Designed miniproteins, single chains, continued (5). Designs and how they scored, part 15

Each design is a single chain, and the fold is of that chain. pLDDT is the mean over its residues in the fold that is shown.

## One batch from the design tools (miniprotein)

Design m16494
Fold by ESMFold2-Fast:
Structure m16494 (fold): chain A 112 residues (1-112)
Amino acid sequence: MEEALEEVREAAERLVEAARRGDAEAAEEAVRRMAEAIRRLRGTPEFGEAVRIAIEGIVRGLLVTEDEEVAEILERGAREILEIAREDLPELELEILEGLVLLAVGVWEVVR
């Protein structure tokens, strides 16, 4: 469980760096690693923290990327992670996380 949480943290940092560089392949791989690690954490006390770390990484990625393909990968990744979390996180927490992603996407569309 600790190892899977650490994998989410590492993947989130790799995602932000890939987003900054406009590296679509690295961004896709980082999203995939985060989603797989989060699925392994389902039913554990660390699950909520892992989802929050992943969404924070995606939001940070959206705020630093200038690449449209990377932005689309990040938005799809956020939707996948939130769908995994839908049954296990409180509705209010899901609404807050979804709102943060929508805000980051909106900022990206305006500030490019």
Scores: mean pLDDT 84

Design m16495
Fold by ESMFold2-Fast:
Structure m16495 (fold): chain A 89 residues (1-89)
Amino acid sequence: MSMRQQELELEVILGMAQMNFQAFKLEAKANPNDIDKVRAAGQAGIDKTQAQIDAFFAANPDIPQSLKDKANDFLADLKAEVDKVVAQT
């Protein structure tokens, strides 16, 4: 597969993760006094995104390091954003 096709596929995965994060923020707002539930929901979203990234790498063994770095950086940022939402609960 070409690098351009891999980049577009990765952007779709990351876009879906962003959409899921917006849903998580709404769920956290619905559970303002239950930090354990908010933490569990955030971790589930991170785990799902990690699994999708891992599956993408497995399906694309020739993926360039720059796209791997982009995916891993996004996952690190997602973890930080989830921690911020949990801290607000």
Scores: mean pLDDT 82

Design m16496
Fold by ESMFold2-Fast:
Structure m16496 (fold): chain A 80 residues (1-80)
Amino acid sequence: SIKDKIIQAEARLGMLTMMATVAKRDPSLSEEEKQKVDKLLKEAEEKVKKAIESKNEEEIEETLKFLDEVYSEVKKIMDK
């Protein structure tokens, strides 16, 4: 259901926010890498907000895919 997908999007955004907090406090990451993580988080926050406001199931599903892509990118930054 659309409600379950909204809950999934909010949960994934919450996890991504925690990862970004860890990344920003990591002394092994450069300032450029930390800025990239912050930018990706802000883009994810905006996408989730717009998808929820749209109440469109397809837009929410596309946002879930985008969140998976952002998670992968942040993980690549943190794993280097």
Scores: mean pLDDT 85

Design m16497
Fold by ESMFold2-Fast:
Structure m16497 (fold): chain A 91 residues (1-91)
Amino acid sequence: DEVRKALEELVRETIKRVAEKIGAEIKSISEPRFVGDTAFQTAEAEGDEKLTITAAAVLNPDGTLTSAATARNDDGTLVASLQSDPRPLPS
């Protein structure tokens, strides 16, 4: 449905934005996983080092979408994070 498509697009966009912010190339991306009104997705990326990106996008009770992502290296150290501003659902 439109909500699931919007969440999938937002979570994927958020992963790409984090990778772009740190100059990393996405090497693989998981299938999105849905739990209620939340989409989760992970990616493997390479820049100066190998990174794992984890992201989530959520439909809020007011009908807006928000997302967040983190990038960590092989030892689990946080390299970058990003949180989106709320956006409305496409009509």
Scores: mean pLDDT 83

Design m16498
Fold by ESMFold2-Fast:
Structure m16498 (fold): chain A 69 residues (1-69)
Amino acid sequence: APTGQEIFDAAKAGKVDEAARLAAEFIRHHGLEPEPSARVIAQALLDKGYLTPEEAERFAERVLELVRE
């Protein structure tokens, strides 16, 4: 199962799509609520400076798409 650290490492490396896939797998593995969890992860990445505000919004939407699939 992916860890929170792996999500941050992928985002820091500019691998935004990989970070979104890892976040979706993390949410599914832990049985977390998709919408608030995607938002919290996106905000954390924004706060760390790994994503711009626009990228954080797209990240949260992409995580939700991947969780629903």
Scores: mean pLDDT 86

Design m16499
Fold by ESMFold2-Fast:
Structure m16499 (fold): chain A 77 residues (1-77)
Amino acid sequence: SREQLERFLAQTKETVAYLKAQAAKLGDKKAEVLALADDILALAEAAYRQGVDDAELGEVLRKIQEKAAEIEAILAS
């Protein structure tokens, strides 16, 4: 529903803002984390704008999870 997409976008914006704040503490990996965080936000904003169905939202979530895993791997190294 539209309300689900609104909540998804709001939650994603909060997560991205948090990740960007944490990235400020990183040296040479800062730019890579910021780029991945921006990609996550762009995916969520596009999904909201397009009013995606449940199947499309599942694919968007999968792509976001892949980028989140990349950030986690960077932070763990």
Scores: mean pLDDT 84

Design m16500
Fold by ESMFold2-Fast:
Order: structure tokens, then sequence, then C-alpha cells
Structure m16500 (fold): chain A 75 residues (1-75)
């Protein structure tokens, strides 16, 4: 699935709250604190990787880190 800012979120991450595979956000766009909080609230995140021209503000990065069980990787 695509987020409104051109960031692609894999459908398994939306349909299955707990995953062993990393969730990869790719493309161009901005992940704001509201979108990051909504993703975190609906997922039992273990690993998140952000790739490409995706921009995170401080609040969005904090929400992902607080709600991710293992690691957040920026590329």
Amino acid sequence: AFLSNGVELPEPALLAPARDAPIVLTGKGKLDSITAAALAANQHLRKVTVEGDVKLDLAAGRELAASTAEEVTLK
C-alpha cells in the first residue's frame, strides 16, 4: 500500500501486526508524527527500515523508535 506522501508500506505490515521481516518504507515523501504514530499504533513493529528520499521529522522518528521492538534503520 502507498501512503499519501509517496511512501510505500508493504501490505503484510498493515494486515499482520507482528512480523519478523523488516518493514521497508521507500520512495519520496515526508513521514510526519501523525502518520508515524498511526502506523505504530496499528502494528507490533519489530524492525523498520526507511530508504530513499523519505524525510522524517524528529517527532516521527521518535514515534517509530518508541513503538519498534528491535531496531529502526535509516538509509
Scores: mean pLDDT 48

Design m16501
Fold by ESMFold2-Fast:
Structure m16501 (fold): chain A 62 residues (1-62)
Amino acid sequence: GVGEELKEKYGSEVSSAVEKGEYDTAISILEKAVNEAKEKGDEAAAEIFEAILTDLKTNSKK
């Protein structure tokens, strides 16, 4: 599904950025994933990515 495709497309980059403490990079990638999920009509995937994005923003540098 769309969520699985987006996980394959962005998941590795997001995971790598988070592991390196590059939260700004991870946030940018997740924002792209949210927008693409919404564009493709996968609201469930968009909501999941938005939840992760909110968590990262809360725990990011600023």
Scores: mean pLDDT 78

Design m16502
Fold by ESMFold2-Fast:
Structure m16502 (fold): chain A 76 residues (1-76)
Amino acid sequence: MSVEELRELVKGKSLEEIKELLPLSPQQKEALDMLEEEGYSEEELREAAIFLSRSDLGNESAESLVEFWKEYRKEK
């Protein structure tokens, strides 16, 4: 699925809806919960979910996934 298709799919969705719609690993879902607890907005959580769902990082710890997304976002 393209980035554009993923953005359309998650647009206006809550974090719980995003977890149901995207093919996310348990670790990726936990990483999104951690980001929500840190105060990231729903829009930022949608971008994080898209990043994670497209990454080959599904077997990484939730903590590592949070750091990988923060690094990715920092370069934009």
Scores: mean pLDDT 78

Design m16503
Fold by ESMFold2-Fast:
Parts: sequence; C-alpha cells; structure tokens
Structure m16503 (fold): chain A 55 residues (1-55)
Amino acid sequence: AKKLITPETAENFINELIQALDLDPNNPAHREMAKNFLIKTEYSTPEAREALLKM
C-alpha cells in the first residue's frame, strides 16, 4: 500500500530509504541524499517537506 509521508512518518521513510538504497545510516551525506529524495517525491505533504528541510 502507498504510505503518505507526513512529519510524523518522515524519519521512518528516511530510514527505510537508507536501507533500500544500501546507504550508510551513520554517513551524514547518505542521510542527506535520502532526505532530498523524499522532499522531491509526490508522496510528501508540504508539512513533511518543511520538517525534512529543518532536520
């Protein structure tokens, strides 16, 4: 099922994307790549994008 990205679920989606793309969760650059991907997705709400930009 498609899950909507909200401020509450944003961190979970970052962690899922890091695992799916075989990125290093302890590497700030890889975490930033995952955040930027989520900001660009049509499944992010405006509120989720604001939360991601502040993280």
Scores: mean pLDDT 73

Design m16504
Fold by ESMFold2-Fast:
Structure m16504 (fold): chain A 55 residues (1-55)
Amino acid sequence: SPLDELERERADWEAWLDGLIEQARADGDDELVRQLEQVRDDSTRVFDERARELS
């Protein structure tokens, strides 16, 4: 279903983004960590809104 596909895309996106955040932390790039955390928060809101529309 479109909702199941969206949930898979969300899981893949979040896993990939978490990997980037961990790499930025390992590199000591605090500014990039902050920016990626904001992207994560914004993406969560967007996925939640899309899931609601597909329900």
Scores: mean pLDDT 86

Design m16505
Fold by ESMFold2-Fast:
Structure m16505 (fold): chain A 60 residues (1-60)
Amino acid sequence: NEFIEELIEKYDLPEEKKPEIEKRYEEAFQGFKDAGFPDDLAEKMAKLIVELDLEGEKKA
């Protein structure tokens, strides 16, 4: 929600990318939960993975 909106603004992404970024975050979060991480850590790891992906796109 708020995190996704902050990423859209930070990386100057089009509004049409909101659902795509949100899906990436949800999939990463669920993946870490399925791997046995506690919710707090899974959330932090999912946010980090999404940010690193966008940071890589920005630097390309």
Scores: mean pLDDT 79

Design m16506
Fold by ESMFold2-Fast:
Structure m16506 (fold): chain A 86 residues (1-86)
Amino acid sequence: SVLDELKEYLEKVKKEKDAKEAIEIALEAVMIAIRNGNLSKEQLLQLIGMGLRLIGVKLDLELGMSEEEAIKEAIEIVEEVIEIVE
């Protein structure tokens, strides 16, 4: 199920030590959720918003955010993606 796939991506992000890779894994989770096809238009808009938040985290990382903070934000975003789809 899509929910099981998203939970696997959450575990991947939690174990990731490289912030850029954590953000990329989280972006893949957002794309999996969007491609589900069983979403309301409101849920789709919320998921697009999660993708934009990850782009913001990537920019903040380039501007001096710590890798630990970026990974924490990526984890929180994947948790929100799961809540939106659930």
Scores: mean pLDDT 88

Design m16507
Fold by ESMFold2-Fast:
Structure m16507 (fold): chain A 66 residues (1-66)
Amino acid sequence: DPVVIESEADDVEAAREWLVRQLTENGWTVLSVSAPVTRPDGSVVAVIDALDVEGRPVRLTITQPA
């Protein structure tokens, strides 16, 4: 089963780009990156699917409060 990691940021788009860079620089493989989606509560969410350095599937969720 994939590992789920949740993160918070003031700017989901900037945090998404920063996380993709950090993951890649640390030897992770980024598989997919979602466009940011606004939720009914006013938060903005983006999802990154990646493989860690051991090839384990990991899903990262980035949330920006309203």
Scores: mean pLDDT 81

Design m16508
Fold by ESMFold2-Fast:
Structure m16508 (fold): chain A 88 residues (1-88)
Amino acid sequence: SKAELALKLYKEFLEAIAKKTGLSVQEIKEKLKSLITSGTKKDFIEAIKKLAEEFGLEDVAQPLIDLLESMSDEEFREFLVLQAEEEQ
C-alpha cells in the first residue's frame, strides 16, 4: 500500500539523518514533532522539507515528499497509524 511504502521511505529518511548527524532516531522524531504546527498532511510534509533542508538530505526526502503529496487524507492517516504501531 502507499501507507506501507511511505513508512519505509520515512524510516530510510530518519536513518539517513541519524547516520549523518549522530543523533538517535528518537531525537530526530522529537525535532520533527517540534516543527509540526497542526496535524495536517500539508504541515507534516512542510516539517519533512524543513528537516531535509537543515541536514542537506533533500534528495533522500524527495521520494517520501512526492508519495505523501500523492496520498489521500485516508492513506495519510493509515501511514500515521502504521508509524505509531512501529514505535510500540
Scores: mean pLDDT 83

Design m16509
Fold by ESMFold2-Fast:
Structure m16509 (fold): chain A 68 residues (1-68)
Amino acid sequence: SKKEVEKQLTIKKFLKISYESEIWVIEQKAKKKGYMTPEEQKQYNKAKEQLAALKKEIDKLEAEIKKL
């Protein structure tokens, strides 16, 4: 139903903000010291991949809502 899709979209948008915040924190730490450690690079790449997948899910849900 539209209501269930809207609920899922809200949850996914909240998760998107969380991943964007994580990425921002890693970027700020790297900027201050002029480099990323291998562990920070791994965390950064993982967060970027999760965010990209989540954005695709949000786009699909938004497209579904537009058809309702």
Scores: mean pLDDT 85

Design m16510
Fold by ESMFold2-Fast:
Structure m16510 (fold): chain A 87 residues (1-87)
Amino acid sequence: RDAEIARLQAEHDELMARSAELLREALANPSEEKIAELRRTLEEATRVAVEAARLLAETEGLTEADIEAARARGAALTEAAEAAIRA
């Protein structure tokens, strides 16, 4: 479980790094394809973060509200990134 949480954290870090690169590329040369790829990458990062939060809830006594907050933050980041590119 601890090893699984560490793996998910590493996956999330990699996805966030890729998202930052995709955001830079999309801001420099916007296209619907780049926006779609960024959205898919951020959605995957959110999925990994929510999965990690669920495992942490079992080990560290986090609440369902903490898991929902992680999901909401991921959705807000995706929306903000898409809005920034379209601006």
Scores: mean pLDDT 76

Design m16511
Fold by ESMFold2-Fast:
Parts: structure tokens; C-alpha cells; sequence
Structure m16511 (fold): chain A 78 residues (1-78)
């Protein structure tokens, strides 16, 4: 199961964004989080492909992180 990897992705994202970005998350931040968790460099399309191959838990976690990017952009738009 990919539940452990999905949880790890979310925890790394939450900690890094809270401490370094204050939840001002970008697509590039997600790719850096994937690099830290999986140990190799990703672009967004590669990250989506890997998440899909690892299973629905990881795919859902990536989708949630992308929703955070959209939410952050919406919050910054004035």
C-alpha cells in the first residue's frame, strides 16, 4: 500500500511549507517535496505519473497538494 508514502508526502509538505513558506505553496515546492521523499528529481508530469503508478493514496495526496497551490494563488490574487 502507498498510504505510508502518501502520509510522508503530506507531512514533509506541511512541515516545510509551515516553516519556510507559511503555506504559500507553489508547484515547484511540490516537486521539491517529491524529490525529498522519493530521492530523485521530478517535473510535475513525472510526479503525477509516479503517484498514479504508486496507487490512489499517493495520487490523492498529490492532488491535495496541487489544490493547496490553487488555494494559495486564489488567496494572493487581489
Amino acid sequence: MSEELATKLFQVAAKKLKEEKGFDVTEEDILEIFKEVFGKEFNLEEAKKLAKELGPDVESTLELLLELVEYAEKAKKK
Scores: mean pLDDT 72

Design m16512
Fold by ESMFold2-Fast:
Structure m16512 (fold): chain A 88 residues (1-88)
Amino acid sequence: SMAEKIKELEEKLKKAAEELNKAIKNGDGEGIVRYAKEIRDLMIEIARLKNLPDSVFASVETGGDLIVVGAEIIARDEKILKADSKMM
């Protein structure tokens, strides 16, 4: 189903983000480029499956802002952290 495909892509996005973070910490320039491209491609595919407007696709493709709807796993974690910091 479309929902299962989106979930699979979101899991791949999370793994690619973890690998990108490791590459950044290790100064692996080739890894940074590889995983950044993988994240961009996954975000574009997720956004397309969610029928988001072309402006959102262009933002993802240029490595722009985090697309909350297209990258819910990453954006959800950021929102939870911000909510917890506001309650303190």
Scores: mean pLDDT 61

Design m16513
Fold by ESMFold2-Fast:
Structure m16513 (fold): chain A 97 residues (1-97)
Amino acid sequence: MEIQVTSVEVTQVSELKAIVNITLRGENREAAERGLEALKEFVASLPGAKVLSVEVEETEDGVVVNVTIEITFKSKEEVKKLPLILTALDIIIASTS
């Protein structure tokens, strides 16, 4: 795949808030930019989610993008959707390849 999710780290800050750190790897800058755009559009579609930071690093093996996302849930039932959100993210990034 031209772009892939290489790591996802989830930290639950409170009962209704999680921080998600996602690392994307693109074979080149164009692939990385497509993946980042897809991720930003996905986050914009999620209620209570926002992008806190984006860090782009060019390496010999491609372009690495580190994205920090904050998700604030409306209820404990919504927090149970976090695994589904992460699965949807993997599918969306895979579809940009």
Scores: mean pLDDT 80

Design m16514
Fold by ESMFold2-Fast:
Structure m16514 (fold): chain A 61 residues (1-61)
Amino acid sequence: VSEAEAEAVKKALESMGEKASVEQAKLAAQLGREGYSAEEIAKATGLSVRGALLAGGLGRI
């Protein structure tokens, strides 16, 4: 996951009202690409399940 992609994911999370670091966004997108569930991503990153679903989904593009 590139830095620009991580920043885009972070902005998407912030637009839905969730605070996230670039590192959390990057990890969530990477785990989404690797096929982890939203619940697994949330547990690994500390994001909400909704945030993990969004960030992981964006990582699968």
Scores: mean pLDDT 80

Design m16515
Fold by ESMFold2-Fast:
Structure m16515 (fold): chain A 75 residues (1-75)
Amino acid sequence: MSIEELEQRLLAIMFAGVAALEAAGVSQEDVDAFLAEAGRVARELLRLWQQGRISAEELLERFRARVEELVARYA
């Protein structure tokens, strides 16, 4: 998987989380907090992938699980 494809998939997962929070009526402050935390997690996972410690599939699975956890926390 290319880095561009991986970044596009990460953005799609993040924007799905934002859409879920907006549908739940979450404040813009909490949406911003969600984006900051999701961005931090994405950077940590990308670093592990760049170091060859996880696969792109593992990165996407872990990121999706973390986004689902964060959405549940704010909703």
Scores: mean pLDDT 86

Design m16516
Fold by ESMFold2-Fast:
Structure m16516 (fold): chain A 68 residues (1-68)
Amino acid sequence: EKMKLIEEFARAYEEAARRVYEERTEEVEKRELEELKPLVEKIKDIELPEEVRQELLERERRLAAELL
C-alpha cells in the first residue's frame, strides 16, 4: 500500500529528527539515518502523487520551524 509506506516514512523521519534534535550527537544521527535507509529505498520505487508530495513538504517545513 503506497500511502502506508509514505506515512511510515514521514513518521519515522519526524521521530528520527526529533531524537537528533534532543540528543544532538553524531552517534544518534548515524543510527537514525541507518534505520531510515530501508524506508527510503522503498519510497524510491513509488511514484508520489502531487498531493502526497505537498503534504510531505509541509511536514518538513513544520519540523524545520520546530527545530530552528
Scores: mean pLDDT 64

Design m16517
Fold by ESMFold2-Fast:
Structure m16517 (fold): chain A 87 residues (1-87)
Amino acid sequence: MEAERKKLLEELRKAFEEANEAVNKYGSSNDVKDLEIVEKALERYIAAIEEFIKKFPEEAENPFLQKSLEAAKGALEKTKQKIAELK
């Protein structure tokens, strides 16, 4: 359990870093292909949060995780809308 928690937290951290890197790259390029990378990175981050909560249900009421999940889902919806407008 302890090793699994540490592994999932590390995966969550990496997913967060990948999402931030993708957003920063899009901010510099304004390329729709980089925006599609943002979409995939946000989906991975959301999946990582949801898996962590699934494995550790006590964390479902963690305000930090709930706020992060809501923010990521909001960013994903905006990203999908922008991709649709550019296609």
Scores: mean pLDDT 82

Design m16518
Fold by ESMFold2-Fast:
Structure m16518 (fold): chain A 76 residues (1-76)
Amino acid sequence: SMEEKRLLEELREIAEWLGLSPAQIQALLDEFRTNRLTVSQALQRLQEVKPDITPSQVVAIAIRLTGLLFDLELEK
């Protein structure tokens, strides 16, 4: 769906911002797509892949993902 594509694009940008390699980014995007993760599950998975992620980065990611979901809902 268009909603899924925009969520995956946002997750890609977040993973790039966190400094993950192209291979790590592709693996995470495939996992998110296959498992249809919630925002909370996606945040938990990012913290597992990058344990040095700061609380400020976690909050920023949560705001970005929830903001995107809100925008996508308004477009319906």
Scores: mean pLDDT 77

Design m16519
Fold by ESMFold2-Fast:
Structure m16519 (fold): chain A 95 residues (1-95)
Amino acid sequence: MAKEEIEALVKQKGEEALRRLREELERLAGRPLSTLDPGLLDWVRQRVEQIGQDALKKALEVLEKTGDLEEAKKVGEQVVEDGAAELAELLRLRL
């Protein structure tokens, strides 16, 4: 149960982060997302998936050590937000 809640939260936050990153990428490129290189779009998706996996791993480690579901959820959400922010900065440097 606790693990499933963390997995659901990380998935939701990852999907929200991917949506925000795609919107930012469209703004930085100055053209519609549909006209961007599919390889770049797939790379962004893969990076967000990797951030999600890292967030899930760290959140589950916190849950195992503390037994605190709310602390584990907070850690998972923070890892997704930090990873998304770093990826957004990387996209700005590449464009």
Scores: mean pLDDT 83

Design m16520
Fold by ESMFold2-Fast:
Formats: sequence, structure tokens, C-alpha cells
Structure m16520 (fold): chain A 93 residues (1-93)
Amino acid sequence: GASAEELLAGAAEAGIAPEDVELLIEAYKLGLKLNEAKVDPELIAKVAEQLYEGKISKKEAVDILVKEQGLSEEERKNFEKLLEIIEEVKKRE
């Protein structure tokens, strides 16, 4: 998979602000922790996209993953942090 440095380089070429790049790196690290816990990355991506598009709430996104994957308390907190980063990035657009 892509490294954090490769994501940084791609974001810089796309003209993304350094502050937004830091948020994207944090999101990537949280995604890696969820993947190590064997949470389905396709489900995470789909639910995150629906939140970003305003189709579901943060609570609905968490409830979907808890129901489909049976998240632990730590996994739930990491996913909630990822959703908070997505909301912050969207707010800055």
C-alpha cells in the first residue's frame, strides 16, 4: 500500500494545504489500526464516503460498522476519530 510519505507527495501535487495533509496522515494511520483489527476497509470507505456526502450522520456511520463488524470499544473510538477528521476536512472546503 501507499506510504504516508507517498500520500504527502500526492497531496502536495494536488495543491492540498499542509494542515489538511496532516489530517489526511492521521486518518490514514487510524485506517491502518482498523485494518490491523481486521475491520473491512471497503465498508469503512463506503460509510466514510456517505458521511462526507451528507447522506448519513456520524452516529449512523458508527452504528453501521458496529452492527456489520462487531467493533470493540477501542476500534469504535478509532473509527469515531476517523469520522471527525472527515468532518473537519469537509468543513474547510
Scores: mean pLDDT 73

Design m16521
Fold by ESMFold2-Fast:
Structure m16521 (fold): chain A 68 residues (1-68)
Amino acid sequence: SVDEQAEAQIDRMVEAVRAGKLDEANQLLTDMVAWLRAQGVPLSKIGAWVEEAIDRMKEVQKELEEQR
């Protein structure tokens, strides 16, 4: 489903952040937004997925900073 593929793309962004690949994570976010638009997902739902992705990436970044 679209929701399952969006979640999988967010998982890939999180892994990019864990690997220190912030440029890759930003590109994956941009690609996910473009893909969701192409699937006909409403802008409000795209916004919710973007917020979820940013929140998950921020939590990972916080964990990494606390480990240093």
Scores: mean pLDDT 86

Design m16522
Fold by ESMFold2-Fast:
Structure m16522 (fold): chain A 68 residues (1-68)
Amino acid sequence: SAEERKEREERQKLLEELIKQHDAYMEALKNAKPEDHQKLYENYGAEQSKIAKELREKEEERLKALLG
């Protein structure tokens, strides 16, 4: 359905954003000074956790529909 398509597209965008942020974080760590590592980690961790939670919840609902 159109709704399921939108949910799939949202999930894909969240996954792509998660990967993009992870790659950017890893590159930033390679070039950052030691004093910046803590701030980079905290900022990235907060955003990653939020996106991962949304992605997990979408997958849990999908699996629930498939298994029920």
Scores: mean pLDDT 79

Design m16523
Fold by ESMFold2-Fast:
Structure m16523 (fold): chain A 100 residues (1-100)
Amino acid sequence: DYKEVDPKQLKKRLDRLKPLLEGNKFCEKIKEEAKKDPEKALSQAAMTALLEEGNGNKKEAASRYVCAAQILYDEAPKSKDPQKDLNDADFLLKQAERLL
């Protein structure tokens, strides 16, 4: 567990946290942007999650971290470095889980 990023376990954690994204217009917009430019969409979601966290808006920050992690998970199979994307998604999910 300590050094492992199991895609199956990551998916279970993403599915558990998906309700945070229901009705979240920011995440809907970011998911559409990710279809054209996944790197830019990821940067926006992660950066604004950090800003929301800094402002004390923990639930919104968590939602944006989950959104960024979902994009990384979806991109991993076609990425140049799938393991890095899964590791980054795990890190972002841990940030979301810490804030909840």
Scores: mean pLDDT 83

Design m16524
Fold by ESMFold2-Fast:
Structure m16524 (fold): chain A 66 residues (1-66)
Amino acid sequence: SVEEVKELFDRAVKTLEARGLQVVRDLVIEEREVEPGVKEYTGTLTVRNPDGSTATVTLTVRSKVK
């Protein structure tokens, strides 16, 4: 479900923050059906490193729909 994917992404964000990264742009989750009964979830966020540089983090999860 989207909720389970969101929990996975929230955990990833907390891991990045623990490493000293600052979330500059909130997580955006996109859902699309790539095949009949198969959904792909893509989460994208922008982080700032301690040196002031920025990076885009993308996580993709495929799930079979019940």
Scores: mean pLDDT 75

Design m16525
Fold by ESMFold2-Fast:
Formats: structure tokens, C-alpha cells, sequence
Structure m16525 (fold): chain A 79 residues (1-79)
């Protein structure tokens, strides 16, 4: 389990280093994924940022968002 968490963190760090445009969408998604409250304006901004990415950057974004979702779910399993 610890190895998967480390690999997810490394994947996020590497993707952000290679694709700096992902930094803002990733920060917004971390906020949304951690909150149980729906915020339409935040979700709309996230989608607008993702639409401005190239197809290759969008593929990297999907992997990063998946890794973040995994990390958030693992944290939720801690009591």
C-alpha cells in the first residue's frame, strides 16, 4: 500500500514538472476532491482550464487526477 501511495505522489510531481499548465487544475481538483460540498463555480473553472489543455496535456491531467482521487480515498480509510 505504501508503495502505491509513493508512486502516485511521484506520478503527480513528474507530470506537473513536465506540464506546468496542470498545476492550477490539479490544485482546484484537490480542493474539490477533499470537499463533500458541491461548488458549481469551482467545477466550471476546473473544466474550463482542462479544455484549454492540449490533447497530450489532457491525458496527463486524467492520470494526475486519478492519482489524486486514489490518495484522497486512501486518506478517507484512516478512521
Amino acid sequence: MEKLIEEAKELIEKALKENPKLEEPVEIFKEVASEKEYNEEVNKKLLELLKKLSPEEREAAVEVLGAISFLVREKEKEE
Scores: mean pLDDT 73

Design m16526
Fold by ESMFold2-Fast:
Structure m16526 (fold): chain A 56 residues (1-56)
Amino acid sequence: MLTPEEEAKAFVEELKKAGYEILEYTPDRVVAKVKTRKKGEVIVGFDLSLRRKAEE
């Protein structure tokens, strides 16, 4: 299994590749901003602790 830090880092890299700007990054939570053509800038929060519990 990946450590929480490694999982969070991998997820952040995927978000950056998808065009997200990372605003906050912890092993348990990532807050990112994405610019959409229709809505403008949208802030999205991801709870990595819930994701880990679901995948384990």
Scores: mean pLDDT 71

Design m16527
Fold by ESMFold2-Fast:
Structure m16527 (fold): chain A 63 residues (1-63)
Amino acid sequence: SEAARKAIEAAEAGDLDTAFEYLRKLGVPQATLDALRAAGYGPEHVRSIARAILNAEASPVPA
């Protein structure tokens, strides 16, 4: 969805706070986001998570 794309864009720009905010809008729990920050996850990890969510969103609609 748009939120997943925005998360990817923010991560690519280095705006991790904005990227995590969009992941939160996608329904990722705050505790999970806090754990990712504590683990030192960078832009590549945020992008991977957002892409996985975007791909999952595409799957519910039969092609």
Scores: mean pLDDT 72

Design m16528
Fold by ESMFold2-Fast:
Structure m16528 (fold): chain A 64 residues (1-64)
Amino acid sequence: GEEAAKAAREGGLAAAPSGARGAGTAAVMHNYDEGSREGAAAGAQGAADGDGEKAIEQSVLASR
C-alpha cells in the first residue's frame, strides 16, 4: 500500500550511496571498465527512485 511505497522510497534514497558503491564493487570484481561505472550510476539512480531491487536490476543492465 501507500505506507509500503513510502518506506521503499525513503529506504531507496537512504541506500543510494551504498547501492552505487555495491554496484561499483561488484562490477570491479568482474570487469575494470566503463560499463562498470555506468552500472554504478544506474544503480544509484534506481536506489534514489525508491527500490533496491530496481537499483540492482538497472546496475546489471547498464553494465552490459
Scores: mean pLDDT 53

Design m16529
Fold by ESMFold2-Fast:
Structure m16529 (fold): chain A 64 residues (1-64)
Amino acid sequence: SLTEIVREALEAAKKEIEKQYPDAKVEIVSDTVLKISAPDEETRQKAVEVARKAIREKLEELLK
């Protein structure tokens, strides 16, 4: 289902953020919602950028 595909993309994003920004806390709140918190706004914004890229790449992989 599309929900399962989205969840898998969120899991990929979480792993990538945790790898690049270990101080960031990443929570999958639901099958379609990812929550990112960090010690400072700059780190949070960078983590969001990583999440967007990882989600896009994983969705492209899974939907093609």
Scores: mean pLDDT 81

